# Ledger of designs, part 38: designed miniproteins, single chains, continued (3)

Each design is a single chain, and the fold is of that chain. pLDDT is the mean over its residues in the fold that is shown.

## One batch from the design tools (miniprotein)

Design m9292
Fold by ESMFold2-Fast:
Structure m9292 (fold): chain A 75 residues (1-75)
Amino acid sequence: SAKEGAENAFKYAPLGAYAAAESVLKTGDPNDPVAGREAGMGVGRAAELAGIPTDFSGDKGAEAAKTAAELYKRL
């Protein structure tokens, strides 16, 4: 249903954004203008929607993205 979709988007949007960030981090290409912008916007927007403060710099961002992607695959 639309309500369930919205609730799932709110709950799992950060996981999707983290997975996108992991893709950029794994490729090691922070200068890919398309992938980098999409991942960054996804992370920021998903966290904003979820009310989660964002600090996706360095190793913490990479670890969070990896964990989120693994959890997302298990859903």
Scores: mean pLDDT 49

Design m9293
Fold by ESMFold2-Fast:
Structure m9293 (fold): chain A 75 residues (1-75)
Amino acid sequence: SVEEVAEKVVAEKKPYVEANPDMSKEEKRELLLEMAKKVIEKLEKEEREKLREEALKENTEHAKVVIEAIEEVEK
């Protein structure tokens, strides 16, 4: 599910953020993008399409990063 994927992305980045509490906002965004790519590349094509559709309906910064990660994985 989209919620499960989002939860996995948050879980993947948490140890890195906690290990580097002084990270800049830019570094945190780049880390989020890289972690999202790692989670998303493990998904089947149909799941990635569903995730993209759900993210496009959301107007959050997290959703924008997820869309960017999907596009990079599907290159």
Scores: mean pLDDT 72

Design m9294
Fold by ESMFold2-Fast:
Structure m9294 (fold): chain A 64 residues (1-64)
Amino acid sequence: AMAQKLAELESQRRRHEVDQRMAEVDKLRKIAEETEKHGLPQTAEDIRKKVDEERARVEAERAA
C-alpha cells in the first residue's frame, strides 16, 4: 500500500525531521519564557504545556 512505501521512505527522513522538531520545541520554550515576562502567564503556561507534549511525542517517535 502507499502508506507502507511512504513509511519506508520517511523512516530515513524522519530522523532529520525529528531533530528539527526538537529545535522548534526549544524555541517554543523560549517563547513561553518571554511571554510570561511580558505579563501573559496564562498564555505562557499553555505554550509550556504544548512544549512538554510535543517533546514527549517527538521522543516517542524517535524511539519508535
Scores: mean pLDDT 75

Design m9295
Fold by ESMFold2-Fast:
Structure m9295 (fold): chain A 84 residues (1-84)
Amino acid sequence: GSHMEKFRENLEKWREENREQYEADVKALETEIDKLIKEMKENPSKKKEYQRKIVIKATALAILYTAMGEPEKAKEFIEKASSY
């Protein structure tokens, strides 16, 4: 049946309707991650705390990229999150 095709069409429409919000959320998370990486480099004694925060935000970013249909970008951030 065409049920899977309609599900995919609904998913693409949902992505379209939420594109601007996801783009804003992605930019905000990327900015926060960059700030945390900088602060981590400047504060070696707090490295583990910053690593935890970076992993959480990088994971959220990977989820958003996947929701937007950009799995390659999601993969890159998952790998980065795993390396911190």
Scores: mean pLDDT 78

Design m9296
Fold by ESMFold2-Fast:
Structure m9296 (fold): chain A 55 residues (1-55)
Amino acid sequence: PSLLDLARSVEELQAMGEAAARYRAGASPEEVRAFLVAAGFSEEQADAAVALFEA
């Protein structure tokens, strides 16, 4: 992959880490889903991430 693709992947990983931190701090699953969708994830991906945080 190009450096731009790598940078995009890093930004997605950072968004996922931020979402996990928000969930740990007491954000609702709906707020975490909305954050991930705003960061460029699909609703299906956001739902899967929230389910993973709950596990």
Scores: mean pLDDT 78

Design m9297
Fold by ESMFold2-Fast:
Structure m9297 (fold): chain A 85 residues (1-85)
Amino acid sequence: MAREAIERALEQAREVRRLAEELRETDPELAEILEEVARRVEEAARAAEELLRAGAPDEEVIEFLHRAVGQAQAEGAARLDAAAA
């Protein structure tokens, strides 16, 4: 169900933001990267909600959301790798 997938993505973003806040004192660079990933996931969820409202099929909305979330996570990982170099 597309609505449940969107809700799950928002919950994941919330958890990532909480982790980022806890890490601000220990590793502010990692905290910044995590906060950016959470923001990108929230943007993807909002775009998915708009697609659902426009009448897109649940399957297309879920595929879009999974792709967008995956891209945000991949970009976050690339930033972490660059920072470690």
Scores: mean pLDDT 82

Design m9298
Fold by ESMFold2-Fast:
Structure m9298 (fold): chain A 79 residues (1-79)
Amino acid sequence: MKEEIEKFASQLTPEEREALLAAGDILLKDPNASFEEVVKELVERFKGKLTPEQVRILAAEAMELYDRVKEKKEAELKK
């Protein structure tokens, strides 16, 4: 889970990497968190370092990566 997010994060700036990892941590603690809830928390944490648009892109990427990893784990448990 974290490995796939961290691989994507390696292509980003340090601030963008921190935001992506923070989004992943939010989703790990609350899998039912909405996109807007994740964006709101990240905007508050990274104000002055990232624009709201950058935060939205990073949150969307983190949610997509989280969903893909969750599906893989559920498929493995069905074996």
Scores: mean pLDDT 71

Design m9299
Fold by ESMFold2-Fast:
Structure m9299 (fold): chain A 73 residues (1-73)
Amino acid sequence: MESDLQRYAQMLLGTKEPVSLDEAVAILREELSDESDPERRSLTMMFVTVLLKHGSPRDRAAVRALLESLGLG
């Protein structure tokens, strides 16, 4: 079953293919680490903030772990 996090990763890749949770986390890590496009990074930060408040428990746990690993948590 695809989560909101996995669907967002599919959108960022522009693909219809399923993206695993681990792949989605890796894609978001890349987006949040790219300081060359601050607007794109900001949009991804807004999305992870929404997931932290309103996402499934699984997506919230994944996003929290990601932010902690980046020193943003």
Scores: mean pLDDT 77

Design m9300
Fold by ESMFold2-Fast:
Structure m9300 (fold): chain A 66 residues (1-66)
Amino acid sequence: SSLKLQELTRRTSEALRQGPELGREVARELAEELAKESTPDEAEVFEGARRSIERALERRRERLEA
């Protein structure tokens, strides 16, 4: 589970370098894929990581709009 979470973080970080929209999309898609083959506890961890990424992007958006 830890290795899957690290992979989610790595690929999302790579996508974020190309843009926040792509980063959010990659995080969502990859978290969903990983959750499908995971235990309920692992699925919650992946969903938590995805939500954390979305919150970080939302804060960035707020700063750009301020």
Scores: mean pLDDT 71

Design m9301
Fold by ESMFold2-Fast:
Structure m9301 (fold): chain A 64 residues (1-64)
Amino acid sequence: SRVAELVDTLRNSTDPAEVRRAFFELAELGDPAAIEPLREIAADASQPAEVRALARRVIARLER
């Protein structure tokens, strides 16, 4: 699915522009299937703090 492709980008890309675009597209898709993978990313202490903060922001948008 497109959600799975975007989540894979968030987990594996080191390019900040690709990561930002993937978060933007997940928010625009509005698909709640992204919520659980984003919760995993938000809880992952090995992820940059900025990435974890963006994941929480997108989750909040998808839960509305």
Scores: mean pLDDT 84

Design m9302
Fold by ESMFold2-Fast:
Structure m9302 (fold): chain A 78 residues (1-78)
Amino acid sequence: SGVERVRQRYRDAAEKLRKQREYLLTDEQINKAIDEEIESLRKARPDLPDEVIEKLRNEMKKDKMTLAEYRLRKLAEA
């Protein structure tokens, strides 16, 4: 179906970002990028509870994903 083709495109985009990240960044550099993205999110969304922000940080660090890759993966699951 058309929906599955759209989901596959999001999966492919996330995989492309993962490969680029693994090629260009060390684990330490990706963790720093995640921390910077989370700090930016806190400033942009002061309405979000700390527990929600820290859960997101932990999920991103566990899977070593940037916010952009995380968003694409969630779109593929929707």
Scores: mean pLDDT 76

Design m9303
Fold by ESMFold2-Fast:
Structure m9303 (fold): chain A 69 residues (1-69)
Amino acid sequence: AEAAVEYFFSLPENAKMSFVDYMEKQIEEGGPGVKNVVDTLKLILEDPRFAELSEEVQKKIEENLKKAE
């Protein structure tokens, strides 16, 4: 999960949104990878760099974590 967090923060803004959209789809489809996706999003939310993200990306990550319960 930590390697995926570093990868996410290395992406440009448009690619960060695409990454979050991909994660949302994985959560919605309910596959065996959902736990790893949720763990990655939780680590992103807890990372001090989260506050540097656009409001749109921040909101989408928070909404995805709420959907995952």
Scores: mean pLDDT 77

Design m9304
Fold by ESMFold2-Fast:
Structure m9304 (fold): chain A 108 residues (1-108)
Amino acid sequence: MKEELLKRIAEAQARVRELRGKLTPDEFALAVHLATRAAKEAIPGAVGGGTPSVKPNPDVKLTPEARELARAVAELTVLGAFYNAGITDKEKVEEALKKAREILDKEL
């Protein structure tokens, strides 16, 4: 699982990098804010690290690219938290990823 977790982190980082180039700074900030909030709610307390809060501009609209970035950042945040905690249990990781995506999809 550890090797698969690292591979998924690298793939999520690549998606964030690609999508970031298509967004304004305000769109990126909004996407990151929504993603980190969803990820924080989805991560169990025992795994929870500090998630930086980015304050978005409330006048920014969510584009399709911003929604995809939010999903990629949420995945990266969840995967990174589990990796840093040394928790590589596939079922726990997948449950947290599913929960983060469900929370995020309600806000997108």
Scores: mean pLDDT 73

Design m9305
Fold by ESMFold2-Fast:
Structure m9305 (fold): chain A 77 residues (1-77)
Amino acid sequence: SSEREAILARAREVVAKKGLTFDDAVIERAVDRVLAMPPAVRQAVLAGGPEADELLMRVLIEEDTERGIELLKEAVL
């Protein structure tokens, strides 16, 4: 899974560049989500750039938010 490894590396670079931290589980979920995107989008992420960084950050924030909701469901259900 060379594509998975490359996208994971890009995600870690973006997180480090922004001076942020996410749980490994959130980063893995974000990478899996990008891998499910159309080939043109995955290639744009691998090429890098401000738009690619924005997409990765958006996906990371969405996955972190979803994890928070999941933890709340465990507390309530």
Scores: mean pLDDT 82

Design m9306
Fold by ESMFold2-Fast:
Structure m9306 (fold): chain A 81 residues (1-81)
Amino acid sequence: SRALELARALMALERAALREEAERLGVSPDQRAAIEAVAEEMERRVLAWAEANPDASLEELYAQIAAEWARARRRIDEILA
């Protein structure tokens, strides 16, 4: 579906941006691995939602991505604490 195709593209961009930020911050290898695991879970959840909602609007998809980002950000903050 269009929603799933867009979700894949957006998640790829978000993950690339997160990797660049982690590199810039000089996080430890263990922190990097933990952040990657959080990013994988976020991507899995977003793609599962898009698959379940093939007729979702772009607004609905963006709202879901924002909600999953809020969850991921809390987990990443815990890793960096």
Scores: mean pLDDT 86

Design m9307
Fold by ESMFold2-Fast:
Structure m9307 (fold): chain A 72 residues (1-72)
Amino acid sequence: KYKLTLLFETKEDAEKAAKLLREAGGEEIEIEETPEGYKVTAVFDSEEKAIEALRKLEEAGLKPKKVEIEEL
């Protein structure tokens, strides 16, 4: 499994991202408010699904400040 972590400037973008990640097969989706922005995390069954979800976010005009993919 792969964990995708994204950081957004606004809560609205974070919530839109969470919805798209869920539609792309993301599990364990969390939104956390931090001093640096809104952190969104999701778990995917494969790296390919995590990368596809990230591409869908970019197509929707959502540009995260930070992106990390971690193998679990």
Scores: mean pLDDT 83

Design m9308
Fold by ESMFold2-Fast:
Order: C-alpha cells, then structure tokens, then sequence
Structure m9308 (fold): chain A 96 residues (1-96)
C-alpha cells in the first residue's frame, strides 16, 4: 500500500491561532540516494524522509514568486536503474 504523509505550512496569527494557506500542485520526482545500511534504516523512518524532502523543497520560490509551503507524499518506493538505487517519490506541493 502507498504511504501518505502530509504537512502544511501554518501562518501564526497575532492571537496565537494558525492559518493554513495553500495552492495545490502535483509533482513527481526521483531522488538519488545513498544505499548504505544506515540510509535504508533512515528511509524506513517516515519522519526522516519527510524532513529530507522538506529541506529539499522548503522555501523554494519560482520565477513568479510562488513559494512551496507544504509537501504531501503520495508515493515512496526504492527503485534501481543502471545499478544505481533511487528513492522514487511522488509529491503534491502546496504553493502560495
């Protein structure tokens, strides 16, 4: 089964409440990974994968000033191509 992970950027208001603002864009990406045993263990940890993807995409602003504020993971699989291992990721990006 496909594992789904979602996080949204939250804008803090002056009263301490939070506002969620986003525009959803679907994106498919393939990430080249280190396949050491420690990397495999880290990939089994959903929190670490989310942190890595967030660090990769967080604060990315396109030429039109649209900022990536949230990443939802739709697919997370290890694949192999030309004897190189890859983490195949399908994500849904929320932008403002």
Amino acid sequence: SMEEYTFTFEFPRADGSVEKVSITIKEKSTLKVDMSEKSKENMANAGLIQKLLRNYLEGTVDENGVKTVSVKILKLELTEDNEQQYLEVEVELEKV
Scores: mean pLDDT 50

Design m9309
Fold by ESMFold2-Fast:
Structure m9309 (fold): chain A 76 residues (1-76)
Amino acid sequence: SKQQAQQLLQQSQQIQDQGEQQAAELAAAGDVDRARQTVLDSFQQSFPLYQQAMQLLGVPQSQIDAMQQALQHAIA
């Protein structure tokens, strides 16, 4: 349902926002490596929720797969 998709998108965004906040705090404390890892971890955790939301909204699997490949390439 659209409502379920919206909830998943909100959860995905919340994970990313929390990750960014934690990363900013770690960077301010001088822990740049942990800050970077925290951002990457938040993307890895949020992406499955985003994919499920896109599937519920009827986005073709080929486009979802392309987005996943682009993300993997960006973090490699």
Scores: mean pLDDT 82

Design m9310
Fold by ESMFold2-Fast:
Structure m9310 (fold): chain A 65 residues (1-65)
Amino acid sequence: SIYDNGAQIRASRPDTYAQYIQTDIDLGVIQMQAAVTGQMDDPSVQQQIDDYNQQIRTLTDQLNA
C-alpha cells in the first residue's frame, strides 16, 4: 500500500504524493455528500467520481514508476 511506505514515498515524490492524498480525500468527501443528499443518480456527480478515480489511478501509476 502507498500508505505503508508513506515516509519514503513523500521523500522521493513529495508533490505527487501530496496530490494523491488530497485527491483521495476529495473523492471521499464527494462520495459522502452524494450519499447523504441522495445525489448518487446525478450524472454530474457520477462524472466527478469517475474523474477522481481516474486521477487516483494516474497518480498511483506515477508513484510506482
Scores: mean pLDDT 75

Design m9311
Fold by ESMFold2-Fast:
Order: structure tokens, then C-alpha cells, then sequence
Structure m9311 (fold): chain A 68 residues (1-68)
């Protein structure tokens, strides 16, 4: 359980900068691909994706997209 939580955080940390970079470069296809990979890896490693995790990721993406 603790190891699963740590893996979730590691996955988010690993993918977040890549998604941010893709959006910053207007590579929305790449950003979408990375998002899907992130969700898939979280499910694979932790067995589920919490609402909190989804909201956290979504907020990061929206902030970058808004660029304000």
C-alpha cells in the first residue's frame, strides 16, 4: 500500500514535466498521449486512480493551458 502510493507519486512526477513541456510547445497530440500513458501507468502500478489524483493532474494541465 505505501509502495503503491509512492509509485503513484513517482509516476505523476515523471510525467508532469513532459506534459507541461508538450503543452508549452503546442504539441497537444503529444500532451494527450502522455496523459493517457500516465493514467495507464497509475492504474497498472496502484490498481486504481483516485479522484484526487485526477483532479491534481487536471489542474496542472489547465494552469499550463491557460498560461495566466
Amino acid sequence: SAAQLQKQLDIIDKYKPKIVEAIKNNDFDTANKILQEMYDEIKKEAGFISKETKDYIGNIIQEVLEEQ
Scores: mean pLDDT 76

Design m9312
Fold by ESMFold2-Fast:
Structure m9312 (fold): chain A 61 residues (1-61)
Amino acid sequence: SMMVEEMERLGREALAMGTKRMQAIGLGFLEAARAAREGHVEEARLAFERLKEAYDKLVAE
């Protein structure tokens, strides 16, 4: 799924930023990707939407 690949990519990028807040978001993206691969697609989608909003706000700061 393109969504899972996007979550994994954003998770790695966030972890590489080295701040505690971005590392928490990165781990969240990777956990959402894992949930989606395990069949929890709707839970993963909702988590992705929330994490992406937080990620975008931090990048804009």
Scores: mean pLDDT 86

Design m9313
Fold by ESMFold2-Fast:
Structure m9313 (fold): chain A 55 residues (1-55)
Amino acid sequence: SSRIEELRAQALALNAEIQALLDSPDALTPEVLAQIEELKEQLKKVLAEIKALEE
């Protein structure tokens, strides 16, 4: 469905953003680590919504 495809696109984008931050030279700063954790929580919610929409 279009909704599941949209959520999968969001999961891909969040994963790419997390990876970019982890690859950054600032990856060990508290601000960047906090951003990574927030993005991980968003990704977790998106993945849970995808699972809830599947049979």
Scores: mean pLDDT 82

Design m9314
Fold by ESMFold2-Fast:
Structure m9314 (fold): chain A 61 residues (1-61)
Amino acid sequence: SAPVQRQYSVEPPRQVEIDGRPATEVTTTTTILRDGKKTTYTTTAVFDADGRLLGLETKEE
């Protein structure tokens, strides 16, 4: 299929807690333009203190 155009925006990392342990939340907003339609997705990744991925969630805005 035809190439799509993508734009990325990354929020400053946030300090959060998962099960009482410190973690870092990183939120990225991705905008995709395809066939004249603009779709925006927000992806949230959570990492532990050692940088290990704990969770990943993506939602369409």
Scores: mean pLDDT 79

Design m9315
Fold by ESMFold2-Fast:
Structure m9315 (fold): chain A 91 residues (1-91)
Amino acid sequence: SLPSVDEIEEILKELGFKIVEKTDNRVVAEAEINGKKFKITVTLDGDEVDILIEDENGKSFGISLRNATKEQLKEAIKKAIELVKKYIDEE
């Protein structure tokens, strides 16, 4: 089964994010990375989990997973964060 919104909140907090919104199917969190503010939105939609990470200028990166385990979701979020950090270092 897909991870719960409570498990998503735990993962995001462990990775250093501040939770700003939580609903039955969605968690929104914020963090500051290399002096830039980022927003991450994790949405549960049936068998899918959608991860969207956005910078303060509206540049975004998205990952969608189907039938994801909690471990797969955590690794996908980590990878999204790494890609965003790399983007900052290249700008």
Scores: mean pLDDT 79

Design m9316
Fold by ESMFold2-Fast:
Structure m9316 (fold): chain A 58 residues (1-58)
Amino acid sequence: SMEERLRKALEEGVLTGEDAQWVKAHPETAQQLVDEMIEKRAKEGDEVAKKILEKRKS
């Protein structure tokens, strides 16, 4: 899906022009994907991601 593709692109930092256009068209969904990535990294022990989640969700 586009969500899986965008999640991988965000993780690896390899965005295409199509991905950039999709993010502009769906900013709320793009933000949700970023939030999911932050939550995953926090669960894996990333201290920066944990602090971001504490400020935004808990």
Scores: mean pLDDT 69

Design m9317
Fold by ESMFold2-Fast:
Structure m9317 (fold): chain A 94 residues (1-94)
Amino acid sequence: MERRKEEERRRRIEELWENLSEEEQKLLEEAVEEIRRIEEWAREKLAAGENPAIVDTARNIRITGIIFDTSLRLGLDMETVEELLRLLEEKREE
């Protein structure tokens, strides 16, 4: 039952992505790149022996800030932006 809801949600997100302007698509791609830089920063801090709880908190704050800013710029809710960013990450790995 949850898989059906996830499939419907994914389909809606894919349709939304296709209906976005080139400018809006670029904004989401830039957000994905910013999040990757934050994740790389977090990995480097953990490798240097920094406290995992502090690094995780800082990472979460920064990522949430990017999602929130993108949400405001696109006029979409944060959940929808998170789903679009997830779709783009999956497409990058293919």
Scores: mean pLDDT 81

Design m9318
Fold by ESMFold2-Fast:
Order: sequence, then C-alpha cells, then structure tokens
Structure m9318 (fold): chain A 85 residues (1-85)
Amino acid sequence: SMEEEKEKEEKLQKEIAAQLRRANEDPAVGEELAKEYEELAKQNPEKRSGYLAEANAYLMARARAGMSDEELETLARNIVLNLKS
C-alpha cells in the first residue's frame, strides 16, 4: 500500500541520515561507507547511480565537517529519491 511504501521510505531515510551523521563526525567512517557503497554499485548495476550518489554523499559529509541535522536529512532524502529511480 501507499502507506507501507511511505513507512519504508521514512525508515530508509532515517538510516541513511544516521550514517551521514557518523560520516560527518568521523572521516574514517565516511571513507569506509563510501567504499562499501562503491562496491555495492559494482555488484548491482541496476542500482549503480543510486549507490554512487550515496557513496558521494558520505565523501561530502566527510569533507564538510559540522553539517546540521537538517542538511544531513535533506541529503538523505535526495539519496532515497535517487534509489527509487
């Protein structure tokens, strides 16, 4: 149902936002997450663009320390939208 799809999207957005916060707080975590999602992009060609967008987001969070929760949540929302394509 539409409501179940929305709940899944909200859960995924929260999980990605939490990972982005960790990457923003610890550059080593950001590097590890970026590598993980680059490998997922190689293993899943159909979702390659989405996984690469997520990897790039972790590198961005790593490079730009001190991002606000609102900025991290906005980035997570954009990743979820790209994964749905």
Scores: mean pLDDT 79

Design m9319
Fold by ESMFold2-Fast:
Structure m9319 (fold): chain A 72 residues (1-72)
Amino acid sequence: ISLDDLRAALEPVLGDAFDAFFTALAMELKENNWDTSEEKLVEMVRRVGEALGLPEEVTEAAVRAVRELLAK
């Protein structure tokens, strides 16, 4: 999975929060050696959402978007 795939999946879900979220997620991915397993991506998405103070509904929508992207 590419960074562009993650961007396309998350941008419609996050709206105005997208730029801050995606920057933080890219840093988390780099720290985790680009581990794109479902478990690690979901963990990172939830961690970033909590760190930015996003509503739980928005964070879970981002989790769903990532899971759908990986389910191919």
Scores: mean pLDDT 81

Design m9320
Fold by ESMFold2-Fast:
Structure m9320 (fold): chain A 90 residues (1-90)
Amino acid sequence: GMEEKLRGILEEAEKLVEKYGKEGLEAIKKGNYEEAKKQIEKIEEVLKGVEYYWKKYVETFGEPSKELQEYRRALLEKAKKVIEELKKKL
């Protein structure tokens, strides 16, 4: 159903946050701070996409399950920590 599609968006977003976080750390280790900043921007764009699809779902169907709300909250906290770690090392 539509909630499974929203879950799929969150799962893909989690994978992208992990990927871009790793690529950002590797860029920092190589002294490529401009590339690290681009990886942060990619994570921020992923989060904008998540918020866009979440808002569209809520406007159309109402609030998703509490389990999916908790998944989104955990994803946003994870992404925030990744961005903060990258910014501290810049």
Scores: mean pLDDT 90

Design m9321
Fold by ESMFold2-Fast:
Structure m9321 (fold): chain A 100 residues (1-100)
Amino acid sequence: SVKEIVEEIAKKLIEMLDTVAKEVPELKSLMDKQKKAIEETLEEAKKLSDKEAVNLMSMTVGSLEVAFATWVRLGILSPELAEYVNEVLLEVEKLLKEMA
């Protein structure tokens, strides 16, 4: 179902943020804030129609992509960690497109 895919996306993003926090402990507070935002998005999505839930999750993913691009540009993430995050975001975008 659409709601199951939205939950899968949230789970993948949370796992990615936990990995970043583990590899760059200085970013843990920022990663924890992003995790909370994703968890709040998931809870709100459960109350919405399938189309609205997809749109809300797409907006949340887009915001995270912009934040991530900034962290990469500032040299905060290693190239290896940046590549891992990019791969997760591409997988999440693929799941979102399958629900469009």
Scores: mean pLDDT 85

Design m9322
Fold by ESMFold2-Fast:
Structure m9322 (fold): chain A 70 residues (1-70)
Amino acid sequence: SEEDIAKFREHVRKLVERMEKELSPEEFDKAMKEIVPKIQKIFNDLKSGKITLEEAIKKLEELFDEVMKK
């Protein structure tokens, strides 16, 4: 739904802001290059109804946790 898409985008924005604050500019650039294609895949799966909003948010959080541990 449009509401689910808006909530997903808001969650992405908050996680990106967190990364920008916690990582150096070089680490942030590298992390963004890695995660953008993966975020696009999650978004497409959500938009097509293959996954729920809750599953999409969980996948996002797991993705950001992986990047932040580097």
Scores: mean pLDDT 82

Design m9323
Fold by ESMFold2-Fast:
Structure m9323 (fold): chain A 75 residues (1-75)
Amino acid sequence: LAALLAEMARSHGIEVDVAELQAQLREAQAYLQRNNLVDEAIAQLQALRQQLIAEGRMTPRHEEIIDLYLAFIKE
């Protein structure tokens, strides 16, 4: 996830440190776990994926990011 997000940021001219981004993502994951929001976050991402598919707005890149986010949150 962190590497893909950093690649996307760089493609838009934003310099990102992958290690720093990974640390921020891990902190966000810990926040979700501490506040019992993991299941809610998963449900919201799955709903977003279904909505984008239904609307014909899903790109392969969006699908990849959503899948990686779901895998990351479930850890």
Scores: mean pLDDT 72

Design m9324
Fold by ESMFold2-Fast:
Structure m9324 (fold): chain A 110 residues (1-110)
Amino acid sequence: PLSPELLEALREAAETLRKYADEIMKAVKNGDVEKAAEALYKASEDLERIAERVAPHNPDLAEVLRQVAEFLRKAAEEVKKTGNPEPAIKAAEFLRDLADVLEREVERAR
């Protein structure tokens, strides 16, 4: 069983990932590559804040969240440099998959 504080942090992480995945895909569908990149940067910043909250309870998970934040930042940089939406699409798909994993962990924790 996970601590209540860690469970809430995981719920917040899952919600944040889904929110930004939807925002990124909406921007891509509208042809707004700049907005897609901005959504990726914001997602990275929010995940770093969540990692700080998780770190006292689970430092390994906090490090994983920081690695995901770095992945999103690099995707945003590539989208801005190339104008290619593919890195944003792949990032959004990854965020949805990760949100599903985190939600299953929360459910298993009773």
Scores: mean pLDDT 84

Design m9325
Fold by ESMFold2-Fast:
Structure m9325 (fold): chain A 103 residues (1-103)
Amino acid sequence: SLEERRERVLEEASESVKEISEIVKKHMDAREEMLKSTDEEVEKKALEVGERVGVSKEDMERIAEAAKKHVGVRTLVAGMYSMETLEGQREMFKRALEEVEKL
């Protein structure tokens, strides 16, 4: 039912968001490439972006460790690295930390 509501909202907006979907696809392709990276590479990239965004090293180390064992967290870390805006990077960090706290 929630999925049906989301699909209906997306369907109604589909005509206005077709151009946006191309941008989203490019970001998804970049994230897929990042998921093919080694755990060590993803960890290093996550720590670099975390430092730029101003996330604490302790929180980034927690996220990086979870990303080695949990694909969902790894996907969020990959997305964070591929985001162009500071706000986008911060949102991905927040989501990654929330997922780590649920584990």
Scores: mean pLDDT 69

Design m9326
Fold by ESMFold2-Fast:
Structure m9326 (fold): chain A 69 residues (1-69)
Amino acid sequence: SGKQQEEEGKKQKKEMEKLQPIVKEIESTYTEKQIEDKLKKWKEEGKEVDDEIKAMEIALERRKAEKLS
């Protein structure tokens, strides 16, 4: 419940769910350091691949969170 204020949060969650397979592949393919290095390079280059950059950021955060779980 909360269609008005939580709509943005729900849309972000749905985007995360759509990115989940990419995030999972990144986590299994790259180490934390490799993700950090790729993010730095892509942000410096001003890549137009926002979804992939977002997926990498999510993967890095989730990898750290999973170690705490």
Scores: mean pLDDT 69

Design m9327
Fold by ESMFold2-Fast:
Structure m9327 (fold): chain A 68 residues (1-68)
Amino acid sequence: SMDEKRREELREAAETLLALARASENEAVAQKAEGVLRDIEAGAPVEEIERRLRELATLFEEWLRKAR
């Protein structure tokens, strides 16, 4: 279904953020990305996860631009 596809895309986005945060040694973002993955596994609503990931990705991207 469309919701299953969106859920998988969000999981992949969260996994990507986690990997990038770990590679960049950003402990706070890594911990939050792990929390998002845990919530996806627990069956959290797609819309809530999508909002959290967008916010987290924006904050992480801004941090990366300032760190480089």
Scores: mean pLDDT 83

